# Designed miniproteins, single chains: the designs that were tried, part 47

Each design is a single chain, and the fold is of that chain. pLDDT is the mean over its residues in the fold that is shown.

## One batch from the design tools (miniprotein)

Design m1617
Fold by ESMFold2-Fast:
Structure m1617 (fold): chain A 84 residues (1-84)
Amino acid sequence: SLSEEEKRELKKEGIEEILADLKKLGVTEEEILSLEPKELLILLIMREYGVSREEAERLIASQPASAVEGSKVQIEEIQKYLRE
């Protein structure tokens, strides 16, 4: 089993990889810190798929609620990491 230190390091590495991908999509750290998790999720879908805000909201609405909540939790963890 993984130690608590190893779990923290893996989580940090995962967050850093996501942050690198966000920077490639042109999402700034200021945008990540200033936007509500739902608004950031909409922005990420728009940038990743090159779709309108309306299409991004439609895509979110078509997903299982558990998947949307999971994405919001991941965004909140990234925001917390950047604030700490």
Scores: mean pLDDT 78

Design m1618
Fold by ESMFold2-Fast:
Structure m1618 (fold): chain A 78 residues (1-78)
Amino acid sequence: MSEEEIEKKIEELLKEMDALKQQFLAGKISLDEFLQRMEEITKEVMELMSQLSPEKQEELFRRFMSHVQALVAEAVAA
């Protein structure tokens, strides 16, 4: 995959995480199911990031971790 394709797929996965948070907050899925699916998506994102240059990997990893921390904190607080 090209670097641009990898970045686009990571962006799509982040949007999927946002959708999962909304489903959890709406009571459509349990906390256990939400956390399990979040872990699966996180694993896929990490695998994709490993294919990028070290510079882009560090930048996107920091951004990704901040996004995940915010999502989980908001979901658990609700």
Scores: mean pLDDT 79

Design m1619
Fold by ESMFold2-Fast:
Structure m1619 (fold): chain A 63 residues (1-63)
Amino acid sequence: SHMEILEQVKEMMRQVGDLVQEVIDARSLYRQNPTPENKAAYEAALKKAQEQSDQLLENFRAQ
């Protein structure tokens, strides 16, 4: 139903928001202390966000 789709969109937006926040936090740490470890954590957060957002969008489209 229309309401079920809206709830699915809200949940997807929440999960994407969490991924964005993880990237922001990792980027902030890297900017404050630009170590190889913090760079790797930032790159890992970006990769995770890209892969999980792509999966969420693909799952939504497959409905």
Scores: mean pLDDT 85

Design m1620
Fold by ESMFold2-Fast:
Structure m1620 (fold): chain A 94 residues (1-94)
Amino acid sequence: SITDFVNEAINKMRTASVDEIIEIMDELKEKILKLEDKELAERVMLALYTTVSEVSLTLSEEDQKKLFEKLDEILKEVGKHHNIKAEFLPSKAL
């Protein structure tokens, strides 16, 4: 199940190093791009955004920047592919 994969990925991100989190984010991006269901893709992207925002609170400013730069890259790529508007994701929090 994609839901099981996403939950496992999110749990791994909470205890992983910054480099490992970036690798997990890339794996999630590949999975999201293969999804046919736009609503499911939007929910996964929201979960990713929320998780990155939460884990960033425990990191240095330099590491936070790396994660948010990667998140921006993924949001743009997935948004373009699935025709998701930027307003769906709280870009105002970035």
Scores: mean pLDDT 77

Design m1621
Fold by ESMFold2-Fast:
Structure m1621 (fold): chain A 80 residues (1-80)
Amino acid sequence: SMEEERRKLLEEVKELSLKVVELYIEKYKLSEEKQKKLLESLEKGFKELEEAVKEGKLTIEQLESMKEALEELLEEIEKE
């Protein structure tokens, strides 16, 4: 179903977002304070995304675009 596809994409977006943040923390040697702030911001973002998906405010195309953008960002951070 469309709801199952949206939920699956949401989980993939969340997983990629976490990987990006974790790699960014390691790559740039962020302080514990900055790490905490980034992770707190990520958790807030996840709650907002979950709510938007639940309310049908995000299309499958928008979630796929977010996934692609995160995959590109992950690759870019890994290159540097």
Scores: mean pLDDT 85

Design m1622
Fold by ESMFold2-Fast:
Structure m1622 (fold): chain A 68 residues (1-68)
Amino acid sequence: MTDEEVLKWLEENLPEEMTVDQLIELIEKLDIPEEKKKRILEFLKTLPKDLVFTKEQAIELVKYVLSL
């Protein structure tokens, strides 16, 4: 998947609100390069588990991590 394809998939598949653990599970299902996947997952695992994301916030977070 390209970064744009990942973001489109998230827009189509994310709920309106989600926990960090739910976002991690969804990212693990994506067909993206392992190096990018590990980087995203490692970053998400540093966040508080009680943190709730809106769909828009989750997409912006993934976009930010993909740019690293």
Scores: mean pLDDT 76

Design m1623
Fold by ESMFold2-Fast:
Structure m1623 (fold): chain A 55 residues (1-55)
Amino acid sequence: LSPEQKLQKAISDAIESGDVEKGRKEVEEIASQVPDPARAEGLLKAGLESLDYAE
């Protein structure tokens, strides 16, 4: 799976479980695995914004 697909799954899992804090940690872990710093920052920001919107 691409980092974008992993991010989408982590967000969906967090919303389904109601554990947004766990989702934030998963988003940070996924972003940390992306070697391009600019892309990693973009994924982290998008993921955290999606989780904040769900809360």
Scores: mean pLDDT 78

Design m1624
Fold by ESMFold2-Fast:
Structure m1624 (fold): chain A 73 residues (1-73)
Amino acid sequence: SAAAQALIDQGAALYKEAIAAERAGDTATASRLAREARDLFLQAGTPLAQLALEIAVKEARELGLDAVAAALE
């Protein structure tokens, strides 16, 4: 649905901001933004949203972004 896609797009945007925050050394902001992204993906509730969250967790782990990765789980 368009509503679910909007939630996925917002979650993806917050996830990118979380990555930027952690890379800048602001782990508190990174954790908050990543939790907001997770909540949006969960609210969307679609298989596409589930896949987006799984990809985000995997990517954050591969990049060594421990605060983002932990907040997405």
Scores: mean pLDDT 89

Design m1625
Fold by ESMFold2-Fast:
Structure m1625 (fold): chain A 69 residues (1-69)
Amino acid sequence: SVQKILDETYELAYQAGYLAMSDPELAKKLDEQARTLVDQAEALGAGEQAKSAYERGLLDGYDAAQAAR
């Protein structure tokens, strides 16, 4: 269950980063969902891993969107 939360956190953060400039409203909603999963992982003792997945996802998504220009 922890691994699933970490994977979903990365995926939501990636989408938020990817959409940050093109669809900021949807990006904000996805970011809020990713942060909720980080909080859930923290309650399970995996907060640092979830925070790392979140930060990596945001950066990877943002970089992918910039590269697509």
Scores: mean pLDDT 88

Design m1626
Fold by ESMFold2-Fast:
Structure m1626 (fold): chain A 103 residues (1-103)
Amino acid sequence: SAELERQLEAAREAARRAGERSGMSEEKVRLAERALEAAVLSGISGGKYLEEARKLFLELAKKVSVEELATLAGEVNRLKERFSDEALGIAMNLLREAYKESL
């Protein structure tokens, strides 16, 4: 759907902007894109994609710094109007969980 496509584009844009601002590698940017896309899909399809999103955000926590996670959260927040409330809530919650794993 057009709404799903807009949210997925916003997810990719947030990850790319975070990569540019924090100097993330292409591998890290691709992982952030996948994690945010899974959060978007979780907001639409429910619990099945939430498990995948949680797994991807934990993988992201192991591979990126806390500063890179904070930059990613900031870029998601800048694009917040392009996400559904459900997708945004899931993404921001999982980013907070990833931050805790990085401590």
Scores: mean pLDDT 86

Design m1627
Fold by ESMFold2-Fast:
Structure m1627 (fold): chain A 106 residues (1-106)
Amino acid sequence: MLAEEAGRRAEEEAEGRAREAAEAAEGGAEAAALGARRGTAEAGAAGAVAAVGAGVEARLEAKTEEAAEEAMEEANRAGLAAVRGDEEEAEREAAEAAEAVLRAGK
């Protein structure tokens, strides 16, 4: 009984972390896309920082190493695209980073 309760709480905690990682990646993706869309150096830099941050968090909280690495790499690409002002690439890479984290959480 106590062991079953501890196991259930561990599962709930793991699910919570996966959800938080997915939300962070999604937020980073949105920031990167907005930065790229605005095409300003300041907005692009903010988007890049948010994307990299989301990647780091996704790596720390992801359930699998392969999904965490994929999310991190896509987030870094989104950040670089945002700095260059490539709106389409930034949006695509950011969305892929968020999707990778969601897959890791499942």
Scores: mean pLDDT 57

Design m1628
Fold by ESMFold2-Fast:
Structure m1628 (fold): chain A 100 residues (1-100)
Amino acid sequence: SLIDTLAEEAVKEIEALNLTDEETTELLTIIDQVLESKGDPLQELEILRGVNSIKVALGLGSTRLEDALVVVLNGARDVKDAGLDVADFLRSLKGKLRAT
């Protein structure tokens, strides 16, 4: 599906960032928080990315995780612009990241 293709492209971009296992676990936790939210998943993802950006600015967060969240956000926006479900994209992405 187009969702799976966009998720595979996002995984390849995230893999190029060479995240640690800890950073990958943090990314998966953020994705889970978005999926468990009852609101708009794209808006929730934007909020959580903003929280991480503040942590990075304070020297308490990972710049690689910030870059990975930007990749996820760009993919989610592309999926939404295509008229597809952002939550389905995040589930596909999560499954592929866990398989790596």
Scores: mean pLDDT 85

Design m1629
Fold by ESMFold2-Fast:
Structure m1629 (fold): chain A 75 residues (1-75)
Amino acid sequence: SMEEIEELQRKFRELVDYLERHRDDLSPEELRELFRQIKETMRQLMELLGKSEEEKQRVLEELEELEREWLEEAE
């Protein structure tokens, strides 16, 4: 539904905003948990938007690469 899409978009923006604002203060474990929530929210949002499996896979892989880079910098 439209309400579910709006809720997931809001949640995604809040998670990303938190990540960006606290980047230098987050432990590797906190970073992993935030990226897990971001990836799950994005997966649900893309599903509701009718994105193809190929498109969903590409976006999730991009998020996983970003997570890897941020985790390397956090240690």
Scores: mean pLDDT 82

Design m1630
Fold by ESMFold2-Fast:
Structure m1630 (fold): chain A 65 residues (1-65)
Amino acid sequence: MEAALAEAERLLAEAREAFAAGDLPGATQKLHEAGNAVVRALAEGDEARALELGREAGQLGKQLR
């Protein structure tokens, strides 16, 4: 089972790659999945890094709007 923190980092990286490729629907989907993984990482006790990833995801979300 992939750790929620590692899943969040992977999904955020995939969202950025999709955005760079012009796949806005794919980037939006991956960003949503990354946000869910951040919430799980917070619940699992990875608070500091999960909050950092949440901020990065929020910044990418502003670019997608």
Scores: mean pLDDT 80

Design m1631
Fold by ESMFold2-Fast:
Structure m1631 (fold): chain A 95 residues (1-95)
Amino acid sequence: MEELKRRAIEEAEKRSFNGEAAFWVEIVIAAITEDLERLRELLAKLAPDGKELPDETLRAARERIVTALKSEIETNPEPMYELLREIFELAEKER
């Protein structure tokens, strides 16, 4: 099941390939907030056959998305550091 799901997502990405960051942000937000209904709708748009994922698969998908996000933050923390630096600079200006 996992291999078929991963392959389906990869094929959907190749077909759409529009580089829409907003779409991925919506998926991440749905996963973090445990909005399984929204996550189901978004992932169905990526499915080659347009079919909704079963609840068990959907929960597994959410877990993998959250894990992948954590891994990305751990391997590329620079954007987060830049954001913190900007916050510190704003605090210094207000003094």
Scores: mean pLDDT 66

Design m1632
Fold by ESMFold2-Fast:
Structure m1632 (fold): chain A 63 residues (1-63)
Amino acid sequence: SAAELAGEAERRAVEEGDLESVRKGRETFAKTKDVREAARAGAEEAERNGGLRSAELFREGAA
């Protein structure tokens, strides 16, 4: 599910030291209540920070 993919992306981002992608995703979810929008925001931040594997997982959750 999208929520499971988002959870995996968050775990991966934490392991790789990218707490900002997690923060951006959670902030977007708090504002929109939309898991896909939150995942997209997390992916965009992860891509800015280095194109990490977490960005790919966030993108899958946004699809």
Scores: mean pLDDT 76

Design m1633
Fold by ESMFold2-Fast:
Structure m1633 (fold): chain A 88 residues (1-88)
Amino acid sequence: MEKIKKAEELVKEKIKEYLERGDEKGAKLLELILEKAKELGIVEELLELLEKGSGPGELANFIFEKLGKPKAEDGTTHEELIEKLKEL
């Protein structure tokens, strides 16, 4: 429970940072990553990556790996990652 709350707080702070820099797609990607991690029961594992400073692309690839899906190709945009996560 406490680790889930901490992960939610870290994601919220990262979302705020991305919105403040004008990256609305990066912020939306972070929201979807958290929701998928909750669906999969892997929020505590996601917390470890968040504490290491992993960006939204790395976090999305972590979700893909947990589902046995291939990593997104280099140069995949935040918008494309959002659509890929919605299809999971």
Scores: mean pLDDT 81

Design m1634
Fold by ESMFold2-Fast:
Structure m1634 (fold): chain A 57 residues (1-57)
Amino acid sequence: SKLQRAAIRAATEAMNHPNPTAEIAEEAARRALREEGVDGEVEASDYGNPTVRVTPA
């Protein structure tokens, strides 16, 4: 979905720091969803490979 792609993109960009974490990626994805005005469940994997699953509520 469009929202899932936006969240994945935000999470991937957030992992571009010297010490990235899954928590940083998850927060970036949640922020992207909030900007669209929706709530969703977000889960990111380890910082080397953020995998975001988004379910708009």
Scores: mean pLDDT 64

Design m1635
Fold by ESMFold2-Fast:
Structure m1635 (fold): chain A 57 residues (1-57)
Amino acid sequence: DVPMHQLAHDSHVQMTNLLHQAQVLHQQGDFVGYQVLMHQYDVLGQQTLVQLHKLAG
């Protein structure tokens, strides 16, 4: 069983790291890499909300 606070914390850290890496790639002109990381950010966010909803129920 994963505690809700641990899941939220871990997802926040991962999402923050994805945003940081995406910004670095954007500054380097790697727009394809930027789009891939932004897609991963969106997917992780959606998955986290679903898991938090299940844990809250």
Scores: mean pLDDT 80

Design m1636
Fold by ESMFold2-Fast:
Structure m1636 (fold): chain A 92 residues (1-92)
Amino acid sequence: SLEEQELEVAKELAKNASPLAKEAYERLLEKEEEVKDLPEEEKNKILAEVMKEIAEELKKHYNVETEEGLEKYRKAVAEVNALLFLDRKKKE
């Protein structure tokens, strides 16, 4: 099924996630715990701001002006998303 394929891809990305992707994921989990008791709209705004900060930091680190840097940036973002997806599945 598509869900099984998505889960398998996420597991592969998470298993080989870069240290920066893991740090970004941990920052998001810590922030989510801090804001867990806030209304959903406020939580979503705060988490979106943290995601934006992480994206800007990753862009600077990998130098997205180069093709190689852009590819590494995209991979790191995919790894963060995979880690978040697996965390959500565990909480279901």
Scores: mean pLDDT 84

Design m1637
Fold by ESMFold2-Fast:
Structure m1637 (fold): chain A 81 residues (1-81)
Amino acid sequence: MKEVTVEVDSSEESIKKAAEEIAKAVKEDPGAKIKLISKATEVDAGKALLEAKKKLGEEVKIDSELFDKIAKDLEENLVLA
């Protein structure tokens, strides 16, 4: 099981990079523990999650329930720095 820490801030570049890291981690291991650290707001973290969901929906054989669980776990483990 792969554990991955992803950081995001309010910049478009950071949000896109975080979304790519989340999508990649889920693609490699759907059971991976992902910790999301936001250096800005919950809204910026939400944008990163939404972009990751779009990438995963286009490229991965992941069902919506599994992704919703991952998104909820990410929200519950969200750290505001």
Scores: mean pLDDT 66

Design m1638
Fold by ESMFold2-Fast:
Structure m1638 (fold): chain A 72 residues (1-72)
Amino acid sequence: MSEFVKRVLEKALENRLIREEDLERLKKENPEEYERLIEEIEKAKNEKEALRILIEKEIELAVEELKEIVLG
């Protein structure tokens, strides 16, 4: 990973913009989706955009988890 991606991930985790548990689950259960997320962050124009990508992904993961619990 680039230094930019590392810093963005550290900042997001430190500020709880993405849950560590969700990120770890993504790495283990959907490694290809995790890789795509890292690539999107690397392509982001600036740190703010990269953080927004992570926030949007966290919301998506939370909604999917809720749907599985409620809808099966």
Scores: mean pLDDT 80

Design m1639
Fold by ESMFold2-Fast:
Parts: C-alpha cells; structure tokens; sequence
Structure m1639 (fold): chain A 87 residues (1-87)
C-alpha cells in the first residue's frame, strides 16, 4: 500500500468516526490502532495528521451540540500522534 493510499484510508476512518452519533469504545480503539500503525510507517505525515485531527476537534466544537466524548477521543489520538513522533 502506498503512503497516499494509506493516508486516504485513514482519513476515511476519521471521517466515519466523526459521522457516528455515539462512537463506541471499540470504534475508538480501531481508529487508535489505525493511527498508530500509520504514523509508525509514515512519520513524515505526522504534522499533516495532527492538523487533520485539530480540524476535526474544531469542527465538532462548532456544532450546536458538541459531543464531548468524541472531542476527548480525538484529543487522545492527537496526543498519541505527538508521542509517536517524539519517539
């Protein structure tokens, strides 16, 4: 799988997660694993992924009824990416 294909699939997973009204712990864990595997293979895309996650957090906060659990999950993913890039 190319870097561009892997990134596209990851962005689709993030979009799917954002579209869920009440994301499950399982959905959060699956997304976490996908993010971790992506950054380990393509650390050069880390800054771009951090921008995507930050944008997702901002978009959720702009909704009439922001989902705090979803925001927390996205913040944890952002922290995970930052930690993996420091390693």
Amino acid sequence: MTESQALKLLLEKIDEFESLPNPSVEAEEELKQAVEEFIKKYPQKGDFLLQVLESAIKEENLKPNPNEAKIAALQKLKELVQQLLES
Scores: mean pLDDT 81

Design m1640
Fold by ESMFold2-Fast:
Structure m1640 (fold): chain A 105 residues (1-105)
Amino acid sequence: DDRETALRLLESARENLKKGIEAAKKGDLEEAIRHLEDAKGNVEAARREAERAGVEEATRHLEQALEHVEKGIEAAKKGDLEEAIEHAEQALEHVKRAEELLRRA
């Protein structure tokens, strides 16, 4: 089931985003980048599965989540951990909204 696969990937994305935020708050730049890169992979895969399932609104939220994860990674690479946290938190919000939409579909 494409929706069930998307939901499992988004669960992994949420955990990786939370770990990335935690690492960034502790100043662990390398760990923050690693977890955000893992979250990026989960979000990209979930977006494809949501698209296959035909849940357009969830797919759009996941595109926004992906943009924020990418901006968070770039901020972390520049050493701007506060900006990285803000982007990761915005990505997490979009992931949660996509999960809600996928569960209702």
Scores: mean pLDDT 90

Design m1641
Fold by ESMFold2-Fast:
Structure m1641 (fold): chain A 57 residues (1-57)
Amino acid sequence: MEEGRRVAREIGEAFARGMKKGEELAKEKGADPKEAIKLEMDYASKEVKKMLEELEK
């Protein structure tokens, strides 16, 4: 059983989802490159954190 692989995939998907959301928000706000990166990383971290909390229910 590849449970660890599934968890890693879910975390990766959450990270990608957060990055996309952060990128979209940065584009909507007209953020400069530095702020865009910060938003992308912030949202990526939040999505990963939510995913980990769901796993540790």
Scores: mean pLDDT 78

Design m1642
Fold by ESMFold2-Fast:
Structure m1642 (fold): chain A 111 residues (1-111)
Amino acid sequence: ERRERLEREAEEDVETSEADKEYVRTLAELFVRGELKEKEKLDPEEVEKIVKALEKLEEEAIKAAANKETAELLKEIFEKTKEVLEKEKSAYKAVEVFLEELKKKREELAK
């Protein structure tokens, strides 16, 4: 049932925010588990889909941010991730850069 619902939502147009956000979260989880290596290069349509999902996640993250400093850091992380995704066309590279930037910005926030 859970898989069937997720499958139907994924079959909707790429403009559906919730399905796109779930897809990006799945890619991040696959990366953490070391399972993202199977699709090294993304088709242009997949790149655009992930970029749109990242833009929607960025808006939500900024709205949920506790303060302006956190919001600015999140914006920088998402912008860098989108840039790498468009240049490299690799979900693996995009997630790796996202986590690296997140770590760097967290260290700056701790000062």
Scores: mean pLDDT 66

Design m1643
Fold by ESMFold2-Fast:
Structure m1643 (fold): chain A 81 residues (1-81)
Amino acid sequence: MSELEKFFNKILESVREMIEEAKKLYKEGKIKEAKLTAEIARGLLLIARGVLKVIGELTEEMEKKINELLEEIDKLLEELE
């Protein structure tokens, strides 16, 4: 695996952890913190996608994984509104 793929996978792991933290915060009634955490996770994914696209390294597999996580985050944000 390239260094770029390793960093991408670390970003995905961080985003997954942030999604779980946002869900936990929401269940605890910490709506503002849950929303902020979900928005930060979304921003991180969009930045990662943009960078990979600009450098020409965004694979179909990466795009699929990013889109799956974005859908999870968007669903969480819809529930928090």
Scores: mean pLDDT 83

Design m1644
Fold by ESMFold2-Fast:
Structure m1644 (fold): chain A 100 residues (1-100)
Amino acid sequence: SELEKKVEEIAEEAKEKIKKAKTPQEIADILREFLKKIYELAKKHLSKEALEKLEKEITEIATEFSEEMAGKSVEEQRELALKMLEKIKEVVLKTIKEEE
């Protein structure tokens, strides 16, 4: 679907930026922008119920990874950020397929 393609493109852009990030703040800013773009797409295309479920699942993932990233090196934070982003992408794509 066109929506799935847009999610993949947003995720790939964020992954490339994370790989080049030099500070924890840059990683945090990239993840924030990624979530903003995903939320804006979801809000336009998903039902209210699906959006609420997705927001809850994303919040749970973000909370888990934020705890794991605390006190880690920038290199370890990049690796965790990439894993977080992949998990969020998978949840978003699954939610889209369930609405189609």
Scores: mean pLDDT 87

Design m1645
Fold by ESMFold2-Fast:
Structure m1645 (fold): chain A 69 residues (1-69)
Amino acid sequence: SMEEARRVEEEARERARTESRGIIEGASITVKGLGEYMKSSKEEGSKLMKEYGEKADELEKRLLEEIEK
């Protein structure tokens, strides 16, 4: 019957809508997580570069002092 077919179609549309929403929400969470990870990674990288820079400067100073002996 047309009424039975209409009910099945409405149920199928509701299920498809719920599933599509879940996929969209999941993708949004993943993108936001990647953004935060990239931000944290950049900050950690900057800190390490500063620490290595300071160590390089100290080593250069020590080597220059040794050459002047």
Scores: mean pLDDT 69

Design m1646
Fold by ESMFold2-Fast:
Structure m1646 (fold): chain A 107 residues (1-107)
Amino acid sequence: GSLLEQMKNTAKKLADEAFERARARLEAQPDRGFYEIETKTLPDGTTIYRAASAGRTPDGVDEARGVGSVKTPEGLVVSYLKTEVRGATPLFADGEVREEEFVERLE
């Protein structure tokens, strides 16, 4: 596939891996916030970012979130976000899993 397709596939894989860790933590220990962030720069200057977060908001809503992002040296960024919310909110239905893809150019 194209470079863009490869970046999208990588970002999604990173987000899925982060999300699975976040969800497992939310199920095991929802009363304790969980944050895991990893950034790696590849030999070609490409930066890979992965973040996982899980916890209970002040309003008593449980959230698990995974983010994967790939940035080229030229400033092309592809990000993938996966979120699960347990508890009804204005933006999310109870138990909704939402997946979002973003393509941006920085600089």
Scores: mean pLDDT 81

Design m1647
Fold by ESMFold2-Fast:
Structure m1647 (fold): chain A 58 residues (1-58)
Amino acid sequence: SLEELRKKLEELRKKQAEIDKLNQSFTDKVNQVLEENKDKSDEERIATLKKLVEEFLK
């Protein structure tokens, strides 16, 4: 029914908004970590980013 399609579309919009918020939060954290560690070696920066990704995927 048309009503069922409207509900499904609204659910998809809500899920998209949640994904957008998660992407924004992750981007902000990555930028913060890079800013805090800009004077560190590439190896240390990569290790810190790996930890951030692992924590975010939990």
Scores: mean pLDDT 79

Design m1648
Fold by ESMFold2-Fast:
Structure m1648 (fold): chain A 102 residues (1-102)
Amino acid sequence: MSREELRKRIEELRKSAENTLKQAEETLKRAKELNAPQEVIDLAQKAIDLAQEALKLLDEAEDALRRGEPLEKVEELIKEAEKLITKAREYNLEAQRMIDEY
């Protein structure tokens, strides 16, 4: 994969992580306003934490790419960030499901 392709993938995943973070923050706010069970609040918080960690890994990937570090290292950071974004979305969807049933 080229450096330009990796850069574009980082940008796409950053937008995905930022959107996930925003949705999870809105879910947390709604859960608190509705006095939802602590389990719902915890799920929304886990989604926020994972999305923030993904953004941190993407920043590390961008820095590694900028410093001319091995592309394999950049790809590993991107892959880990993608996994965290997926988990964040899953926790946020579960929290939203529980709010809708509450």
Scores: mean pLDDT 88

Design m1649
Fold by ESMFold2-Fast:
Structure m1649 (fold): chain A 81 residues (1-81)
Amino acid sequence: GAVEKADEYIEKAQEALKKGDSLEAAKYAKKAKEYGMEAIKEGDITTGIGRTLAGIGLAFEAALLGKKQGDEEAAKLGLSI
């Protein structure tokens, strides 16, 4: 379901950050947020909020990494969440 997909993308975003892949991390963080919000719409409110916030936090980390690397696309994508 949406929660399981959010958890999958949270893990992928964390792995991308660990590898220094800021753009990949930002893309996965965005998907984690989207599935977290879908979980809220499906009635998994508390869990969905937690996953949404995790996605937002990871997107912010990806944006900061992108700025340090000079990757404006990653920085812009992470901050657009």
Scores: mean pLDDT 88

Design m1650
Fold by ESMFold2-Fast:
Structure m1650 (fold): chain A 95 residues (1-95)
Amino acid sequence: KKQDEEFRQKAVEIIRELGKKYGFEEAADRLIERITKENKTLAQVIVEAEKRGEDPELVLLAEYAILRLQPVSAGTQKRIDEIEKKLEELRKKKK
């Protein structure tokens, strides 16, 4: 419970910062609400969003937060780089 709360706080910080960086603050806010108000895990939010075919930005922000909260490996870093590239492509298409 205490460890889960610290994990959620770190996830919220990462999500807010990334959402602001790529201009997806609304997607970041929705993700934060689902984690904090609905007490859902990042993995649950990803599965629910994918099942509905909604919020690709929210899915990418959630996956990034999961990866950043894990020990960094070559595989983890490669996936982070792929997500950042996809977020940048979505940002360009939004303009």
Scores: mean pLDDT 77

Design m1651
Fold by ESMFold2-Fast:
Formats: sequence, structure tokens, C-alpha cells
Structure m1651 (fold): chain A 61 residues (1-61)
Amino acid sequence: AKEEILKHLEVTGESLSAGEIAKGLSLSKSTVTRMLNELVAEGKLVAKKVGKTTLYSAAPK
């Protein structure tokens, strides 16, 4: 669920790729990518492109 993804990023405090988040939560990468895009649109997560990979982190507020 989106809540699990958000909490995982808040607990780790790290910038993680969709694949790393999917592995950590035992979810499919496609499901996680969809939820990450929604959370970024809601302003709950920050997306940063590093080379060819997009990293996601919890918003600071």
C-alpha cells in the first residue's frame, strides 16, 4: 500500500529506487512505481533523477 511505501522511506531516511523499495516491501516494481508517482503528485515524496535512475525520498515536512 502507499502508506507502507511512505513509512518505509521515512524510517530509512534514504533515497531509494523503485526497485529497492519493491524488494524491501516484497511488492512488484510496477505496483511500487505507480504508487510512488501518486505520492510524488500528492507532495508526500520527492523524486530526484540521478543518471538513469530515479530516487525517491520522504518529503521533509
Scores: mean pLDDT 79

